Designed miniproteins, single chains, continued (3). Designs and how they scored, part 114

Each design is a single chain, and the fold is of that chain. pLDDT is the mean over its residues in the fold that is shown.

## One batch from the design tools (miniprotein)

Design m11955
Fold by ESMFold2-Fast:
Structure m11955 (fold): chain A 88 residues (1-88)
Amino acid sequence: MEESPETLELKELIKKAGYDVEKLLAPVPVDGGPDSDSSEVLTAWADYFRELGYDDLAALYEEARDAGLSAAEARRRVFELLRKKAEE
């Protein structure tokens, strides 16, 4: 399968930040998918990351849920954190 430039960049950032690429990019089985603004979607992503031991990523999804943001906005914040960790 072809990977988009954004997906390739994300995978590289995940690897550099010390996270598991396959687990971070796994689909969460929640109604509405990754672009849903449902609190259930954000909660499912937070729980998933906590199960992986990525409490910092889980906290971003919880903060987005509490702020009434979409799953897409939470994902953007995760990308910013990954970029920051990759530069460290």
Scores: mean pLDDT 67

Design m11956
Fold by ESMFold2-Fast:
Structure m11956 (fold): chain A 106 residues (1-106)
Amino acid sequence: KEKALEYLEKAKQILEERIKRGENVPFAEEMLKQVDELIEKLKNGEITDEELAEQSRELADRAMKEGFYEVAYYLYKAAGELKDSLETTVGFIAAALNYAAKQFEE
């Protein structure tokens, strides 16, 4: 869906900002590359909604482990637009709460 692309583009923007600030650059560059690959596959029709949802959720889980809560939030949102699951919903709520808690620290 169009909203899934919008959320992936938002995650990409946040990763680019983190790289510019010098924040965990190797991880941010790896994540940016993978998010960009998903965006291109989606635009070219090379990925199914189910595959995109699964890969977005996996990237969101990785972002959560590294403290990239805002990135995880948008990646879980992208996954949720394509496939509803308890796992994606729980991840989204956790990311939203962690992002809110750290909003004024960034």
Scores: mean pLDDT 77

Design m11957
Fold by ESMFold2-Fast:
Structure m11957 (fold): chain A 58 residues (1-58)
Amino acid sequence: SAIEELAKALGTSKENAIKVVELYKQDRELALALMVHDGGLERERAEELLERAVKELE
């Protein structure tokens, strides 16, 4: 699951990972910055995971 991969990358719970996805829907750049700076992910990988997570929640 992309949500589980997000939670693991950020070192957080699935609940918090879902909140990051909701942030991405409202403020894409802020959510990407959190993934890159707190998750240590490359921007392209962060965007891929967030887009997959959005689709899983829709």
Scores: mean pLDDT 82

Design m11958
Fold by ESMFold2-Fast:
Structure m11958 (fold): chain A 77 residues (1-77)
Amino acid sequence: MLLDRARTIQLNARRLRREGERLGNDRAVSYATRAYDLARQAQQRALQGDYDTAQQLLDQAMGYLGQANRLVQQARS
């Protein structure tokens, strides 16, 4: 379900933002924040019945989430 997907991305984005802050990685924090905001917008669009826009926003959010995760993993190395 799109709402479950949006919630999962929001939870993962919050975690990665916290990790980025702990590691002092401003780019990871920025990407995680963008992923969170896009997933929140996707949730709102899905609630309005705009599933096509919600899906596009979730795809974008996943992209930013992946970038944030990669940066966090690199900073741990």
Scores: mean pLDDT 87

Design m11959
Fold by ESMFold2-Fast:
Structure m11959 (fold): chain A 91 residues (1-91)
Amino acid sequence: MEEVERLIEEYKKAIEETKKNKDEETKKALEELLELVEKNREEKVLATLWKDEETNTIYIAAYYKDGEKYVVHTKTYKDGELVGETTFTLE
């Protein structure tokens, strides 16, 4: 529980940093990650964001527990547009 609250605060801080740098794409990706973490705050969530500066591509991945299953949700943004979204259930 405290771990999830810490992640929420870290994402809020990252969103503020993206506002300062006028990086609207990273801000949007982080806002979506924050929404996902807040929806699943009662469960353990691991989320990551990676930006490829050369291709202007943002990858986000969230790992969380849904009942007895682990779910991986990924989104890919290229030049600010959503180009890929997948959800995997791990056995």
Scores: mean pLDDT 64

Design m11960
Fold by ESMFold2-Fast:
Structure m11960 (fold): chain A 92 residues (1-92)
Amino acid sequence: MAEARERLAAILRERVAEVLLTAPSNERAYALIDEALAVARARGDEAMVADLEAVRARIDREGVRVVSDEELRELVERLLAEDRAEMEALAA
């Protein structure tokens, strides 16, 4: 699979742990989503872009707000699940 997706998984693992374990802040959650969106767009992954844009649009509509743990967790779980399988295959 693409190097960009593998890089995204590594970034998400580190950042999500910091965000969720410390306390989700609007700035940090938004930055994480924005970074993931940029990578998804670069890959042309329509499904991932749609999911990320849906969460981002919610933040944009409400202004500067804290993204819920459920919204962030669902997004991260989806990305990590897809990338975990690929990384596991490569690391075998």
Scores: mean pLDDT 58

Design m11961
Fold by ESMFold2-Fast:
Structure m11961 (fold): chain A 99 residues (1-99)
Amino acid sequence: NQSNVMSVSNQMMQMSNQGQQYVSQGNFQQMHQTNVQMGQVVSTMSGMLNSMGMTQQSSQLMTNVVNFGNYVNNNNGQGGQSSNNQMMNTVNQVNNQVS
């Protein structure tokens, strides 16, 4: 269902933007919490994307979330912005394909 995918994608984008805001504020605890919540949403979105045959986007999104989480946990956000931006780009690509 394209409409449901777009809704979940928009939620992911909002969470990603909030995480980026926390990084800019130096609020790494909130950034970490947001990243954990995004991981839960990604599981739902990945299932939906796979059901629609968008397996490449699903795999890329999962990889980007894992990479961002590793940077947050190991480097307090150092380098995490690149992974966060890649995740946002993947979400935007999904929205463009299902809209």
Scores: mean pLDDT 63

Design m11962
Fold by ESMFold2-Fast:
Formats: structure tokens, C-alpha cells, sequence
Structure m11962 (fold): chain A 66 residues (1-66)
């Protein structure tokens, strides 16, 4: 099966909440989230550095609004 890593799951959760209108992201945050999601959807194998970046991005988006 195509495995979605915990980093990808965290990013997907944040993007899902943003898409549902639970929070309105900044244009920069939306673009960054879309970029990471697009890479995951393409089935591209992320490097460990890219996965860590995705996790930090998801946490930062949640923290900035908290």
C-alpha cells in the first residue's frame, strides 16, 4: 500500500481543516500547504528533510493561529 507517513498525515490534517473553512490561512501558508500536498499526491517519495519540513510546517500553522 502507499504509505502516508506521520508527517504527511499531519500536513493533510491541517490542510483538511483549512479546506473545510475551520480556519482561514494566510496566502503564504495556503500556498505552502498546497505545495506539500501536491508532492504527496504525486506519490513522490519525500526525503527525510522534506518530511521534517512538512511536520514543522503543520505545527507552525497550528501554533500561529493558537
Amino acid sequence: AAATDAYGDAVAEVVEKLRKGERTPSPEQRAAADEVLAQIEKGITLTPEQRERARLFAEAVLEVRA
Scores: mean pLDDT 58

Design m11963
Fold by ESMFold2-Fast:
Structure m11963 (fold): chain A 66 residues (1-66)
Amino acid sequence: MEEELYEHARRVFRELLAQGKSPAEAAFQALREVKEWGKEKGIPEDEAMTAANRALEDVARELAGE
């Protein structure tokens, strides 16, 4: 489900940022992990990547204070 994948992507990205990774490194690794997770759940890659990118954008906006 897209919502479950969105929440998973959001969690992974925040965890990577909390570990001190740069936003670019965190985004790259989060997208890879979420793509693999979505594949295991039978979620199409296009849907998984759309939800993951939305999650990363939302987290980035929250961190920017917007």
Scores: mean pLDDT 79

Design m11964
Fold by ESMFold2-Fast:
Structure m11964 (fold): chain A 83 residues (1-83)
Amino acid sequence: SEELEEKIKLLESELELAEEINAAKEKSKAAGKDVTSKLTPEEKEKLIKILQEKHGLEKEVAEAIVNLDTEKIREAIKELKEK
């Protein structure tokens, strides 16, 4: 399905971005600086809704993207590839 392929492509792009952000955070911590996300809980809720409504992502997957949870993003990609 074209919709399935687009979702997989989106999740793979988000995974790559999340891995780069997490790597940058780890490098900053090693340099004695802690870099945290600037997103408030309210901003996170808005992004989750946008990801669900605009991109058709399930809530758990949208939450994983917003929280940079690379493990959950990988699991979501695997689930979609099995369908």
Scores: mean pLDDT 74

Design m11965
Fold by ESMFold2-Fast:
Structure m11965 (fold): chain A 90 residues (1-90)
Amino acid sequence: MAEAERLLAEAQREADKLREGDTSAVPALIEHLRRAADLILAELTDPELRADLREHTELLIELLEAYANGDEEKAAAIQAEHAARLAARA
């Protein structure tokens, strides 16, 4: 738990840099998110929650890669899909 929390805190700092326009933070952000997701998945026993976390992590990584590549259309499409998934959970 503490290690996953630390990785998420590092990912948040990298996300803050990206919010300020620094796309060089994207590779480090992706790496920390992958490591945090792996640690959380190791502790989850519910197959539905595991599938949801995997899908969420994959969408987030694709979104970050689209931003790093300057693919605004792909980024918008991924954001719309993510927003729809979040709305379905509410």
Scores: mean pLDDT 76

Design m11966
Fold by ESMFold2-Fast:
Parts: structure tokens; sequence; C-alpha cells
Structure m11966 (fold): chain A 81 residues (1-81)
């Protein structure tokens, strides 16, 4: 059903948002170049997941506010990478 598909997209959005939050906190609290490099590589991987999520949202005609939120999280990840 459309409702089930939208619920799964919301779950993916929540996971993306949580990952972005954790990456940001790691970068704010660490000065070790190796830790910083790992967090930035993680951010790059999450950007790819964000692109896939946005594409799927558009294919399913998800609410525009959800698409915009995913795009905002992706932009924040791009600043961190």
Amino acid sequence: SKEKQLTLLLFRLAVLESSAYVIKKILETNTDPAVIAQAKEWAKTEIEFGDDLIEEMKKLNAPEELIKRAEEIKKELEKLA
C-alpha cells in the first residue's frame, strides 16, 4: 500500500537524520585527524543513501515537505564531508 511505502520512507529519513546528527557530533568533539577522516568518509556514504532516498521519494510522489527535509539533511552532510 502507499501508506506502507510512505512509512518505510519515513523510517529511512529518520535513520539518515540520526546518522547526520552523530557525524556532526563526532566532528564537533574530536581533534584526531584519523577520527575526522573516518567521519567525513561516513558522511560521503550517507550522502549516497540520501540521494537514493530522495530519488525513491520522488518516484512515489512523497509529500514535498519530506523531500525537502531529505535534501536539507543531504546539504548538511555535504558541508561535513
Scores: mean pLDDT 88

Design m11967
Fold by ESMFold2-Fast:
Structure m11967 (fold): chain A 89 residues (1-89)
Amino acid sequence: KKEEALKLIEEAAKLIQQAALSSSLPPETATGLVLIAIGAVFDARELGKYEEALKDLEKVVKEILEHEPDNPLALEAQKLLEEAKKLLE
């Protein structure tokens, strides 16, 4: 299930990057969130740090949803992260 969790983490990170860049967030904030998402994918894929990656991505999704609660990309990313967490139990 590790490979399945990684696939969900990568898909969630992609949606998070799209959500941040298409959001009404200030460009500097959006760029920071994108960089965190990229780093989380690296941590999961290259270093096997799935728990750290999930925590970072969950934090980024939460920040986007605090500004845009109905952002469909961020909501979809949140669902994928919940599924990835279940696979890693």
Scores: mean pLDDT 84

Design m11968
Fold by ESMFold2-Fast:
Structure m11968 (fold): chain A 55 residues (1-55)
Amino acid sequence: SPELQALIDSLRHSIAALEGFLREHGDTLSPEERAQLEAQIADLRAQLDRLQAQL
């Protein structure tokens, strides 16, 4: 569906932005902040995988 595709595209953009931030600034983050970002990225990737399985 067009709505599902838009959600998938939005998730891809969010993941790329967070991964880019982690790559650029990961060494300046506290261990706790890094872990929170990595967990957020993992959750978004899992959501993306589930949505792609519905195509």
Scores: mean pLDDT 87

Design m11969
Fold by ESMFold2-Fast:
Structure m11969 (fold): chain A 112 residues (1-112)
Amino acid sequence: GEVRELAKTALKNALKLIEEALKLLDEGKLKEAKKKLEEALGLLELAIGVLSYLKKKGIEPEEAEKAIEILEKALEHLRAAIAALEAGDVEAAKAALEAAKEALEAGLKELG
């Protein structure tokens, strides 16, 4: 349905922003990378909110619940990456972003 496609679109856009942030970190552009990650965080929170709404309405609730669990792990990794950048730890940020990317790709796969 349209609401599920909105969640999938938000997640695809969040993934793109994470990939762009990783490239910016390789270029030493920490402030620009952080801005991209803050945008990705907002999109991931939006997607989780949309899926939580679908679960509450009884629309494929088990599939929505599995996706939410995976995406909450992506959210934790993304928050860890932002915190690492604020501390100036670029290598810790990159590791957290790769983990966030893997979890986000798994969440997208769960949604079909």
Scores: mean pLDDT 89

Design m11970
Fold by ESMFold2-Fast:
Structure m11970 (fold): chain A 66 residues (1-66)
Amino acid sequence: GPAELEARQREAGAGQFAGYATLVAGPALSATAEIVDETTVRGTVETVAGTLELEHDRSTGEFTEV
């Protein structure tokens, strides 16, 4: 149902942020994602190097550290 789709979208977003963090900061230990609006997803990733706060712009495909 819709709640399952939203949960899967958050899980996919968390995975994308974990992947990005692994490329720039080393292995991700945990990741969370929050859908802010149609074009903006925010995430927090805990890595071996520290915590990253990230934003993904769906319109540009860009990842930004915030």
Scores: mean pLDDT 76

Design m11971
Fold by ESMFold2-Fast:
Structure m11971 (fold): chain A 66 residues (1-66)
Amino acid sequence: GNADLAGAVARLRAAKDEDRPALIAQLRAQAERETDPKHRAALEAAARHLEAGDIEGAIAALEAGL
């Protein structure tokens, strides 16, 4: 839900580069559990941005899902 996406945004804003692999795994796991298609798409988009090293794009994708 919205709280889960807001939590993901907070984690990304606090993140260091070393945290990126763990955050990608967390976003993908969260997307698999997400029943809302809009929220799932936002989490999947955020994971793709993080895989590309784009933390700002990942945050924007999550906020667009809110």
Scores: mean pLDDT 82

Design m11972
Fold by ESMFold2-Fast:
Structure m11972 (fold): chain A 81 residues (1-81)
Amino acid sequence: SAKDEQFKEALELTEKDLEALEEKYKTNELSEEERQQYIEGLERGLKELDKLEKEIENEELKERIEELKERIKKLIEELKK
C-alpha cells in the first residue's frame, strides 16, 4: 500500500541517520554532551519503533524494524561506555 511504501521510505531515512551516527561514534567525533543527547534520542526512537512494530502486520517491515532496534540497542550500549 501507499502507507507501507511511505513507511519504508521513513525506515530508509532512519537507517541512513543511524549509519551516520555509528560512523561518527567510530571516528570518536562525539563529545560527552553529544553522547548524552544521542542516547536520549536513540532511546526515544527505540520506544517508538516498539510501538510501531506491534501495529504493523507486514512481516518484511517487522523484520527491518527488529534489525533496526538491535542496531540502536547496540549503539546505546557503546555510547554508554
Scores: mean pLDDT 79

Design m11973
Fold by ESMFold2-Fast:
Structure m11973 (fold): chain A 94 residues (1-94)
Amino acid sequence: SSFEAHRKSLRDQMTRWLDHLASTLSQEELVELTLKAVEAIARHLLKTLSKEETVEILKDIKEVIEEKMDKYNVPEELKKKALEHIEKIIEEAE
């Protein structure tokens, strides 16, 4: 579907963006900027898509972020707090 194609495109874009930022930022800066980006994305999606579609995309983004935090060796406590914050954003979008 066109929606599934759009989801895959956004996942790929987020993946490339995080890889680029990880090469230039500290782990703490990467996490802080990522959380701000997720909040901005959630606000934008809620204005343009249904709640259900927004939640699906945010869950995809959360999975990519978690994988990249592991790849770039983000400390477990910082990773846990970041993922809890993202989960709260997802719950508030439901």
Scores: mean pLDDT 84

Design m11974
Fold by ESMFold2-Fast:
Order: C-alpha cells, then structure tokens, then sequence
Structure m11974 (fold): chain A 85 residues (1-85)
C-alpha cells in the first residue's frame, strides 16, 4: 500500500541520518545505490514492486548492521521490514 511505502520511506530517511552521523560509509553507499535505482525506475514500478525493492534494501542494510554490531540501524531496519510485512 502507499501508506506502507510512505512509512518505510521515513524509516530509510532515519537510517540515512544516523548513518551520516556515524560516518557509516557502507550503509550510505547502499542507500545511494538504492536512491539512484529509484530515480530511474520509480515512475514505472507498481506499488507492490516498490515495496519489494524497499524490502530488499532494508534486508541488505539489516545484514550490514548485524555484521557491524550497529544496534541502532539494525532496530530501524527491522522496523522497516515489519512495516512492509
């Protein structure tokens, strides 16, 4: 749904702000790659396809946060995935 996309977008924004404060280059690079893909595709993708792509980037961010033991970003990624479930 559009509401879930909006809520998940806010979570991704929060992750970006924290990653910028932490100078977490690996997570910032993943977010930049996602933003570049979305700038090219967002007008052509269905709501369901957008939800899947947001889920995919959140799962990738969660894995990176777990490897880094970054509990703050991990919690936000889990929250984003719960919204999209």
Amino acid sequence: SIEKLQEASLVLREIKEIAEEQKNEEILKKLEEFEEQMSELSLTLSVEELEQRMKDVLEQILKIAEEQKNEEIKALAEKGLEILS
Scores: mean pLDDT 85

Design m11975
Fold by ESMFold2-Fast:
Structure m11975 (fold): chain A 110 residues (1-110)
Amino acid sequence: SKLTEKAKELLKKLKELIKKGADIKEIQELLRELHDLTSEAIKNKDEEALEILKEAYKLIKERAEEVGDEATLDLVEQALLLIELSLTEDEDTVQKKLAEYVEKKLKEWE
């Protein structure tokens, strides 16, 4: 799909930026474009595009953890949860994943 091709292009660009040791601010600029594509992929139920976007968010998560950017880490974890819920057809599984995320966040507030 067109969304899948755009997702692949963003993932490639992200990998190049990380390889070059780009500033977290340049990676944050890609987060806006990733968020827009993620919203479109969810609306279109484009599972292939969502899997590629999930890979991109995981790379940003690793970089945010490395540099200690907690704000970027929180945004990425929220996006990954949203993708995971969108890929799930079972309401019981959705409820379980949401409960696990809430429990994790409550533990982080201690």
Scores: mean pLDDT 77

Design m11976
Fold by ESMFold2-Fast:
Structure m11976 (fold): chain A 71 residues (1-71)
Amino acid sequence: KLPSIEEIIEALEKIFQELVDKDGLSLERARALVLTLLRQELAESDLSPEEKAKILAAVERALARLEKQLA
């Protein structure tokens, strides 16, 4: 069962920070990996296309804000 949009954002922000801090990935590469993982999860979900687009857009905005804080 899929979590709330806020829970998805928090989980993906944590993964993004771990990729940068622990695995030494660039901000650009970490973002690409996180968004790829999200798209794969959404493709396998039973959510409507509208809800999938909303989640993707919310995560992209959250990661863009986090990148500016870490840069």
Scores: mean pLDDT 79

Design m11977
Fold by ESMFold2-Fast:
Structure m11977 (fold): chain A 71 residues (1-71)
Amino acid sequence: SPAKAAFLADATARVRAGLQSRADEEIANKVAELKAQGKSPEEIEKEVQRIRDEADAEHARLTADIASQVA
């Protein structure tokens, strides 16, 4: 169904946008925190990558859940 396909695409895009926005805010806050603690650039980048990886994993999980509900 075109309506189901459109709904799934929109729902997936909204979930991605929400997770991206949350991850960007979390990264900004964590970078500020780690800089205040005197952490190295390498330690900061490792933590930033961890946050990004967690957001990607959450997006994949939620996308699968949405697809399952709309199938």
Scores: mean pLDDT 81

Design m11978
Fold by ESMFold2-Fast:
Parts: structure tokens; C-alpha cells; sequence
Structure m11978 (fold): chain A 63 residues (1-63)
């Protein structure tokens, strides 16, 4: 998952990278809180990973 975030950040300018990095951090915080409430949320990790892969593909196509 971190690898996908890094690839997405590399496709953006410095200012856009900072904004997206903050969004990733916010998402991670939400995930950690939910994991404490619902430890069986492995499916959520897969959903997040797929969303990041889709975002990366869209960014590559936009270039």
C-alpha cells in the first residue's frame, strides 16, 4: 500500500504531493480507529488498496 502512495506522489508537483500526503495521513487515522472497533476489517484494507491502484492508473492515463 505504501508503494502505491509513493508512485502516486511521484506523478504530482511538490504542492500537490503535500496536499495528497495529508489526505493519506487522514485516511490512515480513520482506518486505525475503525480497526480498534472492528478488528475483522481486513476487507477494508483490500478496498483501500484497490482505490489507490485505481487512482494511480487514472493519474498515469491523464499524463
Amino acid sequence: MEELKEEILKLLDEESQKLLEEQFKDGEKIYEERKKEFPDIEELEEVIKLALEDALEELKKAK
Scores: mean pLDDT 64

Design m11979
Fold by ESMFold2-Fast:
Structure m11979 (fold): chain A 77 residues (1-77)
Amino acid sequence: METREEAFKIAEAFAYGMKAAIRTLDELGGDELPPSELIRIEMAAAVEGANVYLQTSKEEAEKTARDVAEKRLKELR
């Protein structure tokens, strides 16, 4: 069973990932995308960022979230 501390760390990791994803999409012109596509990219980047945060650091998590968001945005063309 996950402890309260582990649950809090997961929530914090997700928040950092989401912040990085939103910032990256804002910088790269993500506002040109339909809202449904924008949220889909944000969720994907946040999840990947959270997974990296749990194993390493917030800095690596932010970098991973940014890389995922940038790649997903490029794939939509």
Scores: mean pLDDT 75

Design m11980
Fold by ESMFold2-Fast:
Structure m11980 (fold): chain A 62 residues (1-62)
Amino acid sequence: HMEEAIEEARKKGEEIARKNNGVIDSDALTKAAEEIAKKYNIPLSVARFAMAEGAVEAIKKL
């Protein structure tokens, strides 16, 4: 569960960053992290960090 949750959160963060040309929508990011945390029953902090990592990786590819 944890590994799958982290991977999904990371991918979601990448998608959010790409969709907004590297501009991070904090509300969208938080909402998506909450959904993933609930879906996989993991701490919200873990989902948030994984999503932030994905967003940063997408921005680095700019």
Scores: mean pLDDT 77

Design m11981
Fold by ESMFold2-Fast:
Structure m11981 (fold): chain A 65 residues (1-65)
Amino acid sequence: MAEEYGKKAREAGISGNVDLAAKYAEQAARLGGDEATGQAIRDVYLSGNGEAAGAMAKAASEAAR
């Protein structure tokens, strides 16, 4: 489950859909998928979508509170 949401966050982030990427990253983090969420954020950063990667990181961090 967490891996699935991480994959969806990665796909949304790489496509430039910031809001959707953040929502999926939040869901992955809520399911305890820290590694999957972190990998998705890293992949989005490396794809050149820094804004989406930043939004994903913020959403995941807030979900962990």
Scores: mean pLDDT 80

Design m11982
Fold by ESMFold2-Fast:
Parts: C-alpha cells; structure tokens; sequence
Structure m11982 (fold): chain A 55 residues (1-55)
C-alpha cells in the first residue's frame, strides 16, 4: 500500500494546482503562475511515480 503521507501530499498538491489554474483563468497566465503550475505538475509527477512504485 502507498505511504499515507505521499497520498496526503498528492491531495494537497492537486488542490494547489487547482488554485493556480483558477488564478490563471481570472487574472491571466503570468510567468510567475506558469512557473508555479509547472513546479506543482513536476512534483505531482514525481509523487505519482513513487506511489506507483509502491503498488
């Protein structure tokens, strides 16, 4: 079974990604928001790989 801490972190990052996406929709895609989105996606991909490795 995957580590509960990894699952919790995935949920938190997913919520952060949603928040950044909403900000981009209402305020426009600034370079800062695009960078934040890219960083969150990269971290989510890393966590997904770790979770899959535990299954």
Amino acid sequence: MPDPELLEREVKLTMELMGVTIDMIYNGATPELEKKKEEIVEELNRLAAEIEAQL
Scores: mean pLDDT 80

Design m11983
Fold by ESMFold2-Fast:
Structure m11983 (fold): chain A 102 residues (1-102)
Amino acid sequence: MELIKEADKLIEEGKEYEKKKDYKTAGDKYFEAGDLYFQAGDYEKAKEAYEKAIESYIKAYGENSIEVVGALENLATVYAKLGDEEEAQKYMKEALERRKKL
C-alpha cells in the first residue's frame, strides 16, 4: 500500500523530468517506481514503469547502455511473475545481447 503510493509519486516526478527533457533523471525515477511496484506485487504497474524507464534511458544514453540493460533484466523478471515465460526469456536474451555491446 505505502510502496504503491511512493511509486505513484515517482511516476509523477518522472513525467515532470521527462517534460524538461531530463531523460536520465526521468529514467531513474521510473526505474525506482518499477522496483517499488514490484516489491508491492503490482506487476502490471512495475511493467509499465520499467517500460517508461527503458524509453527514457534510450533517449539519455542510447540503446546499448548499462541502464537500459538493467531495466530490460528487471522487465524480464516482471514478465516471469506475470506468467509470461516466453516474453521473460525474450527480454533476458535482448539484455544479454545489448550487454555484449557495452
Scores: mean pLDDT 88

Design m11984
Fold by ESMFold2-Fast:
Structure m11984 (fold): chain A 74 residues (1-74)
Amino acid sequence: MEKEKSQKILEELKKELEQFVEEVKDTPLYPEVKKFADIAIASLERLTEQGDYEKALEVKKEAEKVLEELRKSL
């Protein structure tokens, strides 16, 4: 159950990050957003493999906060 929840979090965050990267593709913010997305996805994939649902949820919350701040910069 926990591993399935972690996998769902990973899939949801990947979609959100990919969508935001696409939205900023032609802006000066693109390299920063892409680097952040790559790091966040890699961290969440590692935690999901370990089955650490609580840490995966924490990483998702932190990533969502950073995405909100980056969106405000647009």
Scores: mean pLDDT 77

Design m11985
Fold by ESMFold2-Fast:
Structure m11985 (fold): chain A 99 residues (1-99)
Amino acid sequence: KPTPLQLERDILAAFVEIVRALVKKDIERTELTPEQKEKYEELIDHLDRAAQALRDGNFDEAIEHLKKALEIAKEMGDETVANILEQLIKRAEELRKKA
């Protein structure tokens, strides 16, 4: 039976994957410059790495990648994604304290 902490990590990783899917859908619908597209692809890469780090139990790596994704979202002016990422970072930090 998974531990409560393992279950919470898997749930948080799933939320990161949902954010990734939303960002990818937004990219496909928005007219972006090549530079903007590169930044969003970098954001998606950080989200993929964060989700994997959470599944592996590496909270420090996950938080680092979520913070990098947040900085890109802020640079791009994507306030909705930035606000969601801030909440995910806070949750990851809370789970790290329990580990």
Scores: mean pLDDT 84

Design m11986
Fold by ESMFold2-Fast:
Structure m11986 (fold): chain A 55 residues (1-55)
Amino acid sequence: SPKERILAREDEIRAALKAAGYTDEQIDAFLASVKAATPEEQERALERIDLLLAS
């Protein structure tokens, strides 16, 4: 599921967002919102994360 993929990649996502200049508090809020989102919204979030990680 997209939620399981987000959970599996949480550390990578955190590291990438910190490298991009986000605070831990902003990252925690983002991850909490994505975990509470619909599966369709989680898939869109993963697509955006993949683009960020490719940069």
Scores: mean pLDDT 80

Design m11987
Fold by ESMFold2-Fast:
Structure m11987 (fold): chain A 96 residues (1-96)
Amino acid sequence: MAKEEALRKAQELGVEGFRRAIEVARAGGSNEEVIEAAAEKGEEVEELLKEAGKEKEIEEIRKLAEELGLDEKTKLAMIASWAANEALKREAEEAA
């Protein structure tokens, strides 16, 4: 279904952002640079997650970030990281 394809694309972009964030961190990048790398595809991930029917999950992440006083870039990084974590969990279970 179209929703499943949107979720898969969001997860793939989230993993890409997560890998880039790890590479930046390993290269000695600042926390700001790591967040920026993770957030690079965050807007695309958020739109794909909305298309996949994950609006509630996005709202919960944004609410938590707002309660913590985090900026928009960090919220996007959190959304992308959530999608990445879901993808990695799925791959780990599928791979046994």
Scores: mean pLDDT 81

Design m11988
Fold by ESMFold2-Fast:
Structure m11988 (fold): chain A 93 residues (1-93)
Amino acid sequence: SPVLVAAALALATLGPKEEDLGRIVERARRFLAEWGIEASDEEIREAVEKARELPFEKLLELDVEEGILRLEAAVRREPLSNEELLAHLESLL
């Protein structure tokens, strides 16, 4: 789920001990907006609870892989496909 990927990246960037659910939801919404994906606050909250069940090492793996894919696109001077990015990150979950 793209919403689960966004929630996992939000937790990775804010830290696994972030307890402000509103802050996590807003960060996940920013990722979803960059990808052109719409989700309700309820869907994002459910995804955050699922993402909290992931080991921290998995959250870091997602964050690192997202950064690598963006860097590869920038180095090759090619547009980053959101579809390819999301498919790859979802495969890590």
Scores: mean pLDDT 80

Design m11989
Fold by ESMFold2-Fast:
Structure m11989 (fold): chain A 87 residues (1-87)
Amino acid sequence: SIEDLLAELERVRAAFPDMSAAQQIGAVRRMLLRVASLFSDDEEVQALVRELDARAEAARGLPPEEAARTAGESLDTLIAHVRRRLA
């Protein structure tokens, strides 16, 4: 469900301090796949997933501090969009 997905996204975000930058990027990409699957017919969500996936791929080439910042911002954006679908 959308509620279960939102809870999972929030749990992943809460775990970020215990993750390396590489693990954070991997977690974001895994969450993007789940969101894409649940919202397969939502063009706005599909466009956001494509944008965030491209940013996550680019972040693999960044210094760890910048990669971690990109991962956090990407997951926060994803959480906000999923929350809007519940409202």
Scores: mean pLDDT 87

